# Ledger of designs, part 69: designed miniproteins, single chains, continued (4)

Each design is a single chain, and the fold is of that chain. pLDDT is the mean over its residues in the fold that is shown.

## One batch from the design tools (miniprotein)

Design m14384
Fold by ESMFold2-Fast:
Structure m14384 (fold): chain A 96 residues (1-96)
Amino acid sequence: NDDEVIEFIRRWFEALAQVSKRPDYIELAERISKARTVKEVADILKEYVKKTNDPADLATLLNMFELLKEKFPDLPEEIKEAYDFVNKKVDELLKV
């Protein structure tokens, strides 16, 4: 199931990069395409979140996680941790 989760995330960011044509999303999609494990994907997402200060971009990531939760009821722990990390960043930006 980890491979299916990775493939879903990979395809989602590939689609986002193609539609948006934003350099940051193109780079993110490329990095994720090279990831082999859910931990590598989670680490890439966390690094992106650390440098992202736009709540709209973070909301886009949260939307991806909601779609993942709908399709995969039992997500890898590393992906759940990445989801929590995004939520904490959103709280940080909105409460400060």
Scores: mean pLDDT 85

Design m14385
Fold by ESMFold2-Fast:
Structure m14385 (fold): chain A 93 residues (1-93)
Amino acid sequence: APLTLTVEAPDEVRVGEAILVTGSASGGKAKTVRVELLDEQGNVLASVETPAAADGSFGAALRAERPGLYTVRVTVTSEDGSTATAEKEVRVL
């Protein structure tokens, strides 16, 4: 079954505040979740990898050290190697 990915992240945080990323993967057997924080140039500043829970849910915390517009990118990989990706913009003040 194709992976369906839902991701929640705050629209805006302050420098030093946790960017709490949560979500779930459905359809297919989710195995690993990679959560990345990207700058405006697409550079990966932080990366967290965690296993998906048995129900497909996941969570991670990221932090930005400077104000700016960032992208949170979540990639879920299933047991058969298929992937699903979702992105959210986060403004850091």
Scores: mean pLDDT 84

Design m14386
Fold by ESMFold2-Fast:
Structure m14386 (fold): chain A 91 residues (1-91)
Amino acid sequence: MEKLIEAGRLAGEAVGLVAEELGYADLVEEGKARVEALARKAAANPELLVEAARKMARESRELARIAKNPEAAEKAERAARLAEEAAREAE
């Protein structure tokens, strides 16, 4: 449960850093808050938990591959690992 929420926080931060890198710094706060909110909703719903966690893991892995900012890549990679662990523990 807590692992998916933490994954959402890290994924949100990684998305924010990538948005800044692409010149969309004004969208950073909105994007970060939205990803975190979706992770919290998924964590509160057991039926959605596994599917949402797997999707977050895949998307965070992809973000880590395309991110040019090392901090964004590291946060996305950590988000992917935490989301993968959340999915396994919920199965």
Scores: mean pLDDT 76

Design m14387
Fold by ESMFold2-Fast:
Structure m14387 (fold): chain A 55 residues (1-55)
Amino acid sequence: GAHLAKARELAAMSPADAMAAMRAGRYSDEELRLAAQLKGQDPEAYLAARDLALG
């Protein structure tokens, strides 16, 4: 339940805001995968983007 709500918030963000939120560590791997699915994008690309943002 909670993961889907956060994934929807992330999916609705601009790319810049989404990257800032991922850098802040506000989203789990499950939430990133769900956000990618909602946008019709590759979940692995979202995880890679988060990893690049963190270090």
Scores: mean pLDDT 76

Design m14388
Fold by ESMFold2-Fast:
Structure m14388 (fold): chain A 94 residues (1-94)
Amino acid sequence: MPLSEEERARIDKEAERIAKTMVESVKEFLRKQLEEAGLPLPSEERLEEIADTLAYVAAKLIVIGREFLRWLAEQGNEWARQQLERDEATLKKL
């Protein structure tokens, strides 16, 4: 089903909000992966740019995934309902 312009704007706004909370974690993850792979680390400025981009992509996938889980839960999928409840409980602990 195609997303409305309003739904896309809402998803993008939520993804941007979540992405801002993830940038440092993504940056740390990238440093570790590059070090383990034996690759040279980029500059801090470049690493920040890469981390910001990846955090936004990851956040957007999370938001879209949550919308899909809501749709599945509405179709009576018990696993999707339990996953949404778990996510809500995690957010309340933050």
Scores: mean pLDDT 75

Design m14389
Fold by ESMFold2-Fast:
Structure m14389 (fold): chain A 94 residues (1-94)
Amino acid sequence: MEEIEKLLKELEEIGKRMDELNARLAQVPDNSDEAFDLAVEILKLAVDKTVVLRQLARLAMKYGIEEELRKRVREILGPVAEQNFDLIIEGLKK
């Protein structure tokens, strides 16, 4: 359970950084070099988010707490992240 709380904290930190970068992206001109650099940083964070969600999905399946972790993922990152978490769980099932 401590491992789960650590991963949820990491997920929250990723979400906060993505929100900050998206807010900056909204303030720069489209097709600017700054917009491109911000988009690349957001993409890197999206990959990190997927890795953390996959680790959470494996632990959810191991401990039989898929519904609890789905709810917590939604509370931290919203409904799209909840859907991504569900897709990862389905992908991990044989």
Scores: mean pLDDT 84

Design m14390
Fold by ESMFold2-Fast:
Structure m14390 (fold): chain A 60 residues (1-60)
Amino acid sequence: MKVLIEVYLGEVSIVIGKRLTASEEEAKKDEKKIETTKEEALGIAEYWESIGAEVKIYEE
């Protein structure tokens, strides 16, 4: 099953081609979205959470 990963950093920052914001509404517009497998998604989430980001995983 494919999953979507949304990554939020609490401060305004620039990810390649995208801006991240502290606002939930703005973060949804500027967040990095990754389509991948569930196993790969968990590894990506673990990495981003380790550096203080909030990560949300959605199953399709």
Scores: mean pLDDT 51

Design m14391
Fold by ESMFold2-Fast:
Structure m14391 (fold): chain A 95 residues (1-95)
Amino acid sequence: SNEEEAYKLVKEGEKAYRQGDYEKAIELYKRAIETATPGSSERGHGLYNLGKALYKKGDYEKAAEYYEQAAADFAASGNTQSALLAKGYAEGAKL
């Protein structure tokens, strides 16, 4: 399914992120977001991880935008705690 492929791309991106390859992580997270269904948990995770990678690179404004999108997808998929966490990161990135 699209969600299974998106999940795989998120996990590959997380591996790249842990290895310090933020450019590769960003590419993989963007592909996961494009692959996943809007409002899915998988898209939410891709958006959240993209936000984290952009924040790590100093792109705070874009990080906040992706954290807000992640919160919306987590809320739509019933992941209330992840939605609240993503909202908190969005507000932090705006400071």
Scores: mean pLDDT 89

Design m14392
Fold by ESMFold2-Fast:
Structure m14392 (fold): chain A 86 residues (1-86)
Amino acid sequence: MKLAQSIAEELLARIEENPTDLGGVIDHLGSLLRDVKEKYKLTPEEMKNFMLEVNQLLRQHYGLRPAEESDSMGGVLYQTLQALAK
């Protein structure tokens, strides 16, 4: 299984388990991204591409359009992933 797919599936499982625990989901996402960066020694460009792939998988699962992303859990995760990609 691709690493990005594994991370997306783990995040989706956590969202489905606790859809109101936004802070916990964001904290878990941050920990996963940090561990991926450290373990695989990804460059900023590689981390950006990885986070974009994770985000695309999340969008595919929810069927989210860009206009809907700012008002949902998926939208908050998308914005967080973009911020962390810098």
Scores: mean pLDDT 64

Design m14393
Fold by ESMFold2-Fast:
Structure m14393 (fold): chain A 100 residues (1-100)
Amino acid sequence: RLSPAERTLRTLGALAIGMIREDAELKLSDEEKRKNLESWLALAEEEAATLPPEVAAILREWAARVEGIYQDYIAGKISADEAVARLRELTEEALARIRA
């Protein structure tokens, strides 16, 4: 029922949320949080490269916005809970674009 693009976006979104929560719970250093973000961005790009160009563009735009939220969280500008809430909103918006 889910398209490959929808599955990829849902999986990456859930992974990002899980990583932020784990980073916060384990009280990881900013360096460790940045390494987690770098790994997630590499995975997101690898997955985007397997999708049709128009869908890959949506996923890349979404991933760049997720990166911004994650960076704000690492910098202490927003809480982990705020980052998770923003990520959920962005993921639902990107899913709506893919479904269109």
Scores: mean pLDDT 87

Design m14394
Fold by ESMFold2-Fast:
Structure m14394 (fold): chain A 110 residues (1-110)
Amino acid sequence: SMSPLEKLAKATAELLKAAEELIKDDNYSALKVLEAAVKFLEVVKEILKLSEEEYTKSIKNVKDGLEKDPKGFAKELIEALKSKDAAKLKKLFSLSDEKAEKLAELLKKV
């Protein structure tokens, strides 16, 4: 029904919304940001053909970041997604240089 780029645009918007809510509302669950990030990474996995190992590492890095500093990690997520900076995307999602560069270019198209 939706194209891969339309799925990416929707997942990116939902992840940004969840991260912004976590920053402004102390009662907002970090789990909702993790759920939005998993949906985002499922779309990224489909488009960029991430291995199961790469996908699992990305989810673990997001989970670990949110557990250590929920609001700080959410701010880094917003910055990376809005700037579409490959180095920031690489760090947040534990991607290779090539996958981070490809993700940055895809995000510029949505």
Scores: mean pLDDT 90

Design m14395
Fold by ESMFold2-Fast:
Structure m14395 (fold): chain A 88 residues (1-88)
Amino acid sequence: SKAKAYVDPETGAIAVLPLGDLKPGDVVTTDLGYTGTVIKVEGDTVTVKSDTGEISTARRVGDEAVAYFEATGKTYTLPLKDLLDATS
């Protein structure tokens, strides 16, 4: 499936926004080689564990992604155009 991803500049962890169907256990890889595993999908919100071990959640709001990173406690709101392309 196709997805968009944001890479946390502090940790290298990824947050993932689905453009197609994602399910728990799916491995998502960005065009730059960052990887994470989907651990939970709840409505429009996807929870991912990055290969770094970090947990993130993301959801779409219009043409923006809202991404939360557990290790830093930070939330980012970013235009979809600024996210990396990803596949699972």
Scores: mean pLDDT 84

Design m14396
Fold by ESMFold2-Fast:
Parts: sequence; C-alpha cells; structure tokens
Structure m14396 (fold): chain A 65 residues (1-65)
Amino acid sequence: SAAAEAARERAREEGLQRAIEDLIREGKLTEELEKRMRRTVEASRNPGDAGGVPSFKPEDNLITA
C-alpha cells in the first residue's frame, strides 16, 4: 500500500539521519561524508521523486571520491 511504502521510506530517512548524528557524536563524520548523507536525506523528502527512492549504498553517493 502507498501509505506503507511512504512509512518505510520515512523510516529509512530517519535511520540515515540518526547514523549521521551518531557519527557526529563519535567525531568520525568527515565533511564530504556529511554532505553526501545530508543530500540523501534531502532527496528522500523531494516530492518530485514519485517512483525513485534513494538507496544508502557506497556506490550511490556516500564514498565516491
């Protein structure tokens, strides 16, 4: 159901947000990693992304130099 899909995507976004906060608390967040993670969270809120969902993978937008 559409509502269930939206709830799951919101949960993924919140998980990503908490991962960023954990890295900040640990002092292990790099500036580049933070930018990419923040961008992923913002993309999750984009109403223009009706079918596509940002995936949290290294090959997508987290570690690529």
Scores: mean pLDDT 61

Design m14397
Fold by ESMFold2-Fast:
Structure m14397 (fold): chain A 81 residues (1-81)
Amino acid sequence: MEELLEKAEEYAKKHNDPSLLRLVERAKAGDQQALDDVLTRYGLYLVEENKIDEAKKVLEYFEKQGLTDAAKILKKRIEEK
């Protein structure tokens, strides 16, 4: 988990996304909804950079945790590639 949050922070800085940085801070504070949002946005960045295998690993995490909305969003974006 911590590894995924660190990667999300790197991507937020790379893409100048201050909203994602705020979500990472909230997720680290224990906000489960913010964690779901962070991982969703991170997965979408992975798809944008054509890192489909890494995006699929994030999707697998969502499916294991029962995060149906996040899984649906990420799966649809992967399938569009």
Scores: mean pLDDT 78

Design m14398
Fold by ESMFold2-Fast:
Structure m14398 (fold): chain A 73 residues (1-73)
Amino acid sequence: SELFQQLDDNLDQDLLVEYWRALLAKAKEDPSLVSDEALATAEEDVRQLLEQGLLSEEQAAELLALLAELRAL
């Protein structure tokens, strides 16, 4: 996934929500940081990670909400 590729190999899944919160704050200043295509890919990745049990339902819901805010910019 393009957006998940922005995460360092050292960044575990517990930091994923923090990453997206920070990116949303930056994207409010510069919306060009994230494309609609990249957001759609990230939404699919979140759903797949949830299905695989790699994300909790709470983490997935928070990530999808952050991605929805990014798309609305």
Scores: mean pLDDT 70

Design m14399
Fold by ESMFold2-Fast:
Structure m14399 (fold): chain A 69 residues (1-69)
Amino acid sequence: SIEEKIRALLESLRPRAEAAHTPAVLEELAERVIDFLSELFGISREQARRMLRAQVSDEEQEWVEEKIK
């Protein structure tokens, strides 16, 4: 499912997010996730952002929303 694909992607990126020491690194990771979802589903970056926000945990949502908004 779409939810499983998004979760798998977030899990694969978690070590990089946890190792991030600057806002720029977190922003780059968020941009890559949006690009991946946009390409995977053939949707706009804005739609991909909304899908990502719907699937992130509270902890993940804080860094995603802070950097993607």
Scores: mean pLDDT 64

Design m14400
Fold by ESMFold2-Fast:
Structure m14400 (fold): chain A 83 residues (1-83)
Amino acid sequence: MKLEEGDVVLLKDLTDGKTFRAEIVDVEKKILRALEDRKYADPGKSLAKGEFIKIASGEFEIGSTLTLELGSGNYPVEILEKV
């Protein structure tokens, strides 16, 4: 199923297996918004609620892997479901 702007998705961080929610803000520009805080020992990987996240690669489809551009590098997440 193709996802659209305004859709809320549950993402799984493939580096630690933890999940978080994000909103699809812009499909063409590949921008998400974090809907919850995620704190890591690496502050460049941490996300604040409301923070915009640029996507380096991937398609907005359930089961697809997205590559997130975070301050410390690129991180893979899987789109598990639309919430």
Scores: mean pLDDT 81

Design m14401
Fold by ESMFold2-Fast:
Structure m14401 (fold): chain A 69 residues (1-69)
Amino acid sequence: GGAEAAERGARQAGGTFRLEGDKAILELPGTAGGEATARTIGGELKNSGLAKDAEVRREGDRVIVTLTL
């Protein structure tokens, strides 16, 4: 499901994954590659209907993706 797809994406990007209620939270490196991967994960899961919403934010040297499953 959406949580499993999000975890897989985070692990492939060298990031971390946390599940909180109906939300999946991914923390990725704040590199250009990490930002691109964050947008790709959020966009793909939202477009495939595995996530209702996808938010990407920068936090210092990290990129945080919050997915509503």
Scores: mean pLDDT 81

Design m14402
Fold by ESMFold2-Fast:
Structure m14402 (fold): chain A 88 residues (1-88)
Amino acid sequence: MLPKGIKAIHVTQEGDRIVVTIEADEVTEEKAKALGKYLAEKLGLELLDARARDGKILITLKTDLSAEEVAERLKELFPDVEITYSEL
């Protein structure tokens, strides 16, 4: 099941990958893996890693898409969540 209480999502581009950092009320390894699988399926991207770390969920996806493009797609999936991105 997806984590409850997703509050904010930040998307960062790191070369040929995107790192999606998620702030949520439920931050566990199981929730991170479930969310990573969900995002990979919905975005049509390869899931490289999904983990809970430092009170946040980190999902790493392999993609040629920009952080902005991924953030726009995530806004459609999570319309009530604050979504930001970094292209630097």
Scores: mean pLDDT 82

Design m14403
Fold by ESMFold2-Fast:
Structure m14403 (fold): chain A 70 residues (1-70)
Amino acid sequence: SIEEKIEELKKRLERSLAELDAQITGYQAQADAETDPLKRRYLNIQIEALEALRTILEYTYEKGVEKLKK
């Protein structure tokens, strides 16, 4: 059913977001401990990229659900 397909997509999204959140947390911990301003900036850029990917994955899921319901 459409409902079962949506549930599977949601579970896959949740797993992907959990992995990204773990990576973001790891980079945040590294940035907080980093004393070199340029290295800290590099780590913050990686965090911003991962946060952008997280947003894209959520948006892609919402658009996928919309298509399945139409």
Scores: mean pLDDT 89

Design m14404
Fold by ESMFold2-Fast:
Structure m14404 (fold): chain A 63 residues (1-63)
Amino acid sequence: SDIEAFIEKLRARIKELDAQIAAIERQLAKNPNDQALRRELQILEGMRALLEGMIAYLERLMK
């Protein structure tokens, strides 16, 4: 279905975000007081949470 295809695209997007988050977390491990990196991490984590919420909502609609 169109919904299943869309969920798959959202999961692929989360995978890309996870890679970006991991890279920033490695940089923050070296400089934990870098406010710019902390802000970037917060934005990416927020985007990830929104995509997870969209998937959960769409999965509910398929039941």
Scores: mean pLDDT 89

Design m14405
Fold by ESMFold2-Fast:
Structure m14405 (fold): chain A 90 residues (1-90)
Amino acid sequence: ELQEKIDEISERISKLVEELKRLKEEDTPENKKKAEEKLKELRELIREGIKLKIELREKETGVTYDKKEKEDLIRSLTEAIMSEILELIE
């Protein structure tokens, strides 16, 4: 069940990345605004996906992270993935 949710989020992320690449092909003010909105959506999906992956690993291993460590890990991984995607799109 958790894996199914992770897979769904991964598919949604892939679709958003494709849409962002498409918007970058025509550098218009309208496309820049749409790209900004999609980047916000992408960041939230990545954050949720990482959160679910951590929960899945905790469930499978019986090991739990403390709340702050989990939050810091989610934040740092989200930013790292966003940076990689931005590099790929540009």
Scores: mean pLDDT 82

Design m14406
Fold by ESMFold2-Fast:
Structure m14406 (fold): chain A 94 residues (1-94)
Amino acid sequence: GEGRALLLSALEDLEKALRYVKEGNLDNAQQYLETALEDLREASKLTIKKEDLPILERSNEIAREIQRVSTDPRILELAKEIIELLDKMIEKGK
């Protein structure tokens, strides 16, 4: 459904953001994190299905890795917002 497509898009963008953080390309990392956050915000307005929980859990794992490997304040703030939103969405989907 539309919600699942948004969650998969956000996961792909988080994977790209992690790659760019590791490469030191912080401007591209920021853009992908901002896009992932927007997709997650839209998905959070929809019903979270139990079948979608693994996508949310994987997204949370990647966002937490970004937070661990980055020292950039902009990247850290975006990762924090994404993690807080993902934690809330996971709790609602249980």
Scores: mean pLDDT 90

Design m14407
Fold by ESMFold2-Fast:
Structure m14407 (fold): chain A 87 residues (1-87)
Amino acid sequence: SLDAVIQKLDDAIAKLKQAKSRDEIIKIVKDALNAVLSEPSLLTLGIAYTLRFIGILFDMEDASLEELKEAVIELLKELKKDVEERK
């Protein structure tokens, strides 16, 4: 359900604020994106945001943990808004 996906995105945003490594950030975002990709009505949205996430990882290869956290939290907030607009 869309509500379940929204809850997963909220949980991911909360976890990202506490993440201590790049690997933890990547895992949290991948788990959230997998929830979106697993919802058939959100497949194209999930693909678009997965490509944006990959772009962030390339662009922010040398960025600090805090800069990467801010970028991916913003990405997941935008994704959450797009999912909510599909209700």
Scores: mean pLDDT 88

Design m14408
Fold by ESMFold2-Fast:
Structure m14408 (fold): chain A 70 residues (1-70)
Amino acid sequence: VSEKLYEAMKKQLEELEEDLRKKSIPLSHLEGELEALRNFLEDNKDLLPQEKYDELKKRIEELEEKIKAE
């Protein structure tokens, strides 16, 4: 269960990172998708091993900073 949840969130994060790199969607839409993913991670943090939660949270924060730098 936690493995599938981690892989699903990781894939969604990778897609958002690629969307930012390619500028394939508006920044406002990308921000909304990232906020939704962050909220989903926080709501499900108890279902993930601490190391995987920390990894996903850090990657979300890094992507938020990249969006702000645009």
Scores: mean pLDDT 81

Design m14409
Fold by ESMFold2-Fast:
Structure m14409 (fold): chain A 93 residues (1-93)
Amino acid sequence: AEKGKKLGEEGLEAGKKGNGVEGGRLAALGGSLASKAVEDGGDLEKSKEAGKLSVKGGVAAAKSGDRKGSSLGTAGALSGIGAMFMAGYKGPG
């Protein structure tokens, strides 16, 4: 969870700087690690936070205008959503 959170934060920062490819890559990796942390019986709240950061980083990467970054950002956002649901997040609807 902690490593996923850090990668999600780094991905969000890269996305904000306009580096969509790096932002998307880090978001996808962060979401994957958050999901694995849930599977391994880790901290569910930290995994939810890592998933949320992966979604934010993925969205930022998708908005960068880079086609590859947009594709990786979408994958990162979906991985983050999956991690959040695995950690027991049910969403607002």
Scores: mean pLDDT 67

Design m14410
Fold by ESMFold2-Fast:
Structure m14410 (fold): chain A 87 residues (1-87)
Amino acid sequence: MKLAEEGGRYAKLGGLEALKDAPKELIPEAIGAVLSGIGGEFSARYLGDGQAALDAGRNALEVAKRAGSKRGEEYGRKGLKLGKEGL
């Protein structure tokens, strides 16, 4: 379960980095990625559910790629990997 928690945390970081680099049009999606990461970490930690963390990692990676955020992509990939391992 700690792996899924960490996955959600990295998804949140990926969304935050994407938000820094996001054009105005992608800001809502980058904010959504941050919130998904927070929800994924919460679900893994308190509800024993790693799926939300996995989904958050996928979303953060996609949004970071669209925003052109290299750092966000790194965090999104880590979130996705840890989310998969936490299932």
Scores: mean pLDDT 81

Design m14411
Fold by ESMFold2-Fast:
Structure m14411 (fold): chain A 87 residues (1-87)
Amino acid sequence: SLVDEIQEVLAKMVEALEKGDIEEFEENLNKLIELLKKAGFSDEEIIEMLKEEIEHLKELLKEGRAGDKEVVEKVIKILEEKIEELK
């Protein structure tokens, strides 16, 4: 199922963040974007999803709730770069 593949990729992204594995996070983010396109999401809809995640991560940094600040800052930068690629 496409939904099961999306859920597996999301779980791998969370695991990569917990380990501070930025390369594994980016590889799974690229897979997620392709799966979302296969599911019929537009580039504009995917951009809005990534923007919402950036806002969430920025709030975690502001509140001191981010576990590894440097990892979260790198993830925000990767998400911003993917948004620019999708425009």
Scores: mean pLDDT 87

Design m14412
Fold by ESMFold2-Fast:
Structure m14412 (fold): chain A 100 residues (1-100)
Amino acid sequence: AMQAPVITVHLSSPLVLGKEHTVVSEVSDFRPGEIEVTWLKNGEEVESDVSEPVVRPDGTYYLLSTTSISAEDILSNKYSQVVRHSAFSEPLITELDVNK
């Protein structure tokens, strides 16, 4: 059966001015394994590391996406993640919220 991804986006550490931060996105519980994950800065695509999807014992897939951003860039720019998967009728956009 086809299953939609469950997405969480968080900082790996508390926000500290003057420091680089790793933003972590976990994309889980999806099937099939074909998926596209991209990051946007103010609506423009930016570079990120996206792991290869790994299959779990239940037949669903998991991947991890990370990007490194300065605290100042996080506070002054709009960052969002776009996930494209066959279970979605349209791409799912998740904004980075440092208060979560």
Scores: mean pLDDT 81

Design m14413
Fold by ESMFold2-Fast:
Structure m14413 (fold): chain A 78 residues (1-78)
Amino acid sequence: MEALAEQLEAAARWYRSQGLDDTARHLQRAADLARQGASKKTIAKQVGKAAYSLGLAMGLSEAKAKELAQKIADEVRA
């Protein structure tokens, strides 16, 4: 759990440095949940929100951003 939280925090710092503040906030929230011992399902849902925000920032449609978010959330939950 701590190693996952550290990785999510590092990712949040990197995306913030790129100006992707919404993505960074969702990744930081996922890291906080991981440090608190939240379930993989809860963490995956929050990482999915980060992926959705990133998809929109990249110019994807809402439907495609949701598809990306679900795919990433499923990978984290596996």
Scores: mean pLDDT 83

Design m14414
Fold by ESMFold2-Fast:
Structure m14414 (fold): chain A 74 residues (1-74)
Amino acid sequence: SKEELIKEFKELLKNAGTLSPEQFREKVKEIAEKAYELGIITKEELELINSEDPQKFIEGLKILVNKVKEYEAS
């Protein structure tokens, strides 16, 4: 559900400092796939997060954070 995804993402962000950069990136990608399936983000936004380019990943992550916050408020 969207509520469970939002909770999972918040827990990931809270615990980000305990993960390696690689582990954090992979967990963000997993959450982004679920967010796309639930209609929270677009295919283009998902592709930014799945990018090997760190700048594109950061851009996609910022979008995901904002979309999750807006979706929680909706």
Scores: mean pLDDT 81

Design m14415
Fold by ESMFold2-Fast:
Structure m14415 (fold): chain A 81 residues (1-81)
Amino acid sequence: LLTPNPLLLELMREVGVTSDRVSLQEALNAIFQYIEKNKLLDPENPGIALVSGTKLGEIFGTDSIDVFDLEGIEEIIKRNA
């Protein structure tokens, strides 16, 4: 199980995750729930999440995320846990 850092943990709390330790799949699901809850998907490019100014943008260090790059997302999760 992963132990999320404070930034990732705050994001997970916002989507209803109460555990301090999670599987990689639970963390990945929390990120996608955050994208959906905050309506971050670009309607003109549905594979792109616009995350500038959000907690997710702070965690990734980017203005946008390719939601089909699961390996890249998993790598960032591992670096933050």
Scores: mean pLDDT 83

Design m14416
Fold by ESMFold2-Fast:
Structure m14416 (fold): chain A 93 residues (1-93)
Amino acid sequence: MSELLDNASKISDEEIEKRLAETVARADQLIASETDPEVRAQLEEDKAWLLTIPDPLERLAGLEAVLDAGSDFQKRVNAQIAGIIAALASKLE
């Protein structure tokens, strides 16, 4: 579970605003650097949806989770493609 949500009562409004601004900037960088147009479109849609959440703490936690998932997605796709190529090249079961 999100450490941010677990410690909500300890986080100041100023800290939440700062982290939200930093996380939005990171999301923009991730979206701009994404080479797969389908993944980029999904990240943009997820970002837009999360920014409509009225609770700023929940919004921040959701956006951070999407960034973690998005940053790992390309690695998962590349690993899957590499596995398929290896299986075909080796002609093993």
Scores: mean pLDDT 62

Design m14417
Fold by ESMFold2-Fast:
Structure m14417 (fold): chain A 88 residues (1-88)
Amino acid sequence: MQVEITVEVKAEEGNITVKVYVEKDGKRTLQDEKKIENAKGTYKVTFTAEVEDGSTIVVEVIGDKPVKARVISAPPKNVNVSLVTKEK
């Protein structure tokens, strides 16, 4: 099934990359990637992903500086969401 995932990112400065993967049976597949250059403030980014029951949507937020992120869209039943924030 096709789902929309909205990620809210709060940044003080720097470049941010948001990647969305779908993981099932130990395999991750990159669905979409968006970059925000010279980020400052609050951003909402929406992605589309193809998922099956038992899949996990993995959202990876990579910043040049510390960032805060959360998923603000509710996943469908039998689909999990994992959010990871990393600094370069």
Scores: mean pLDDT 81

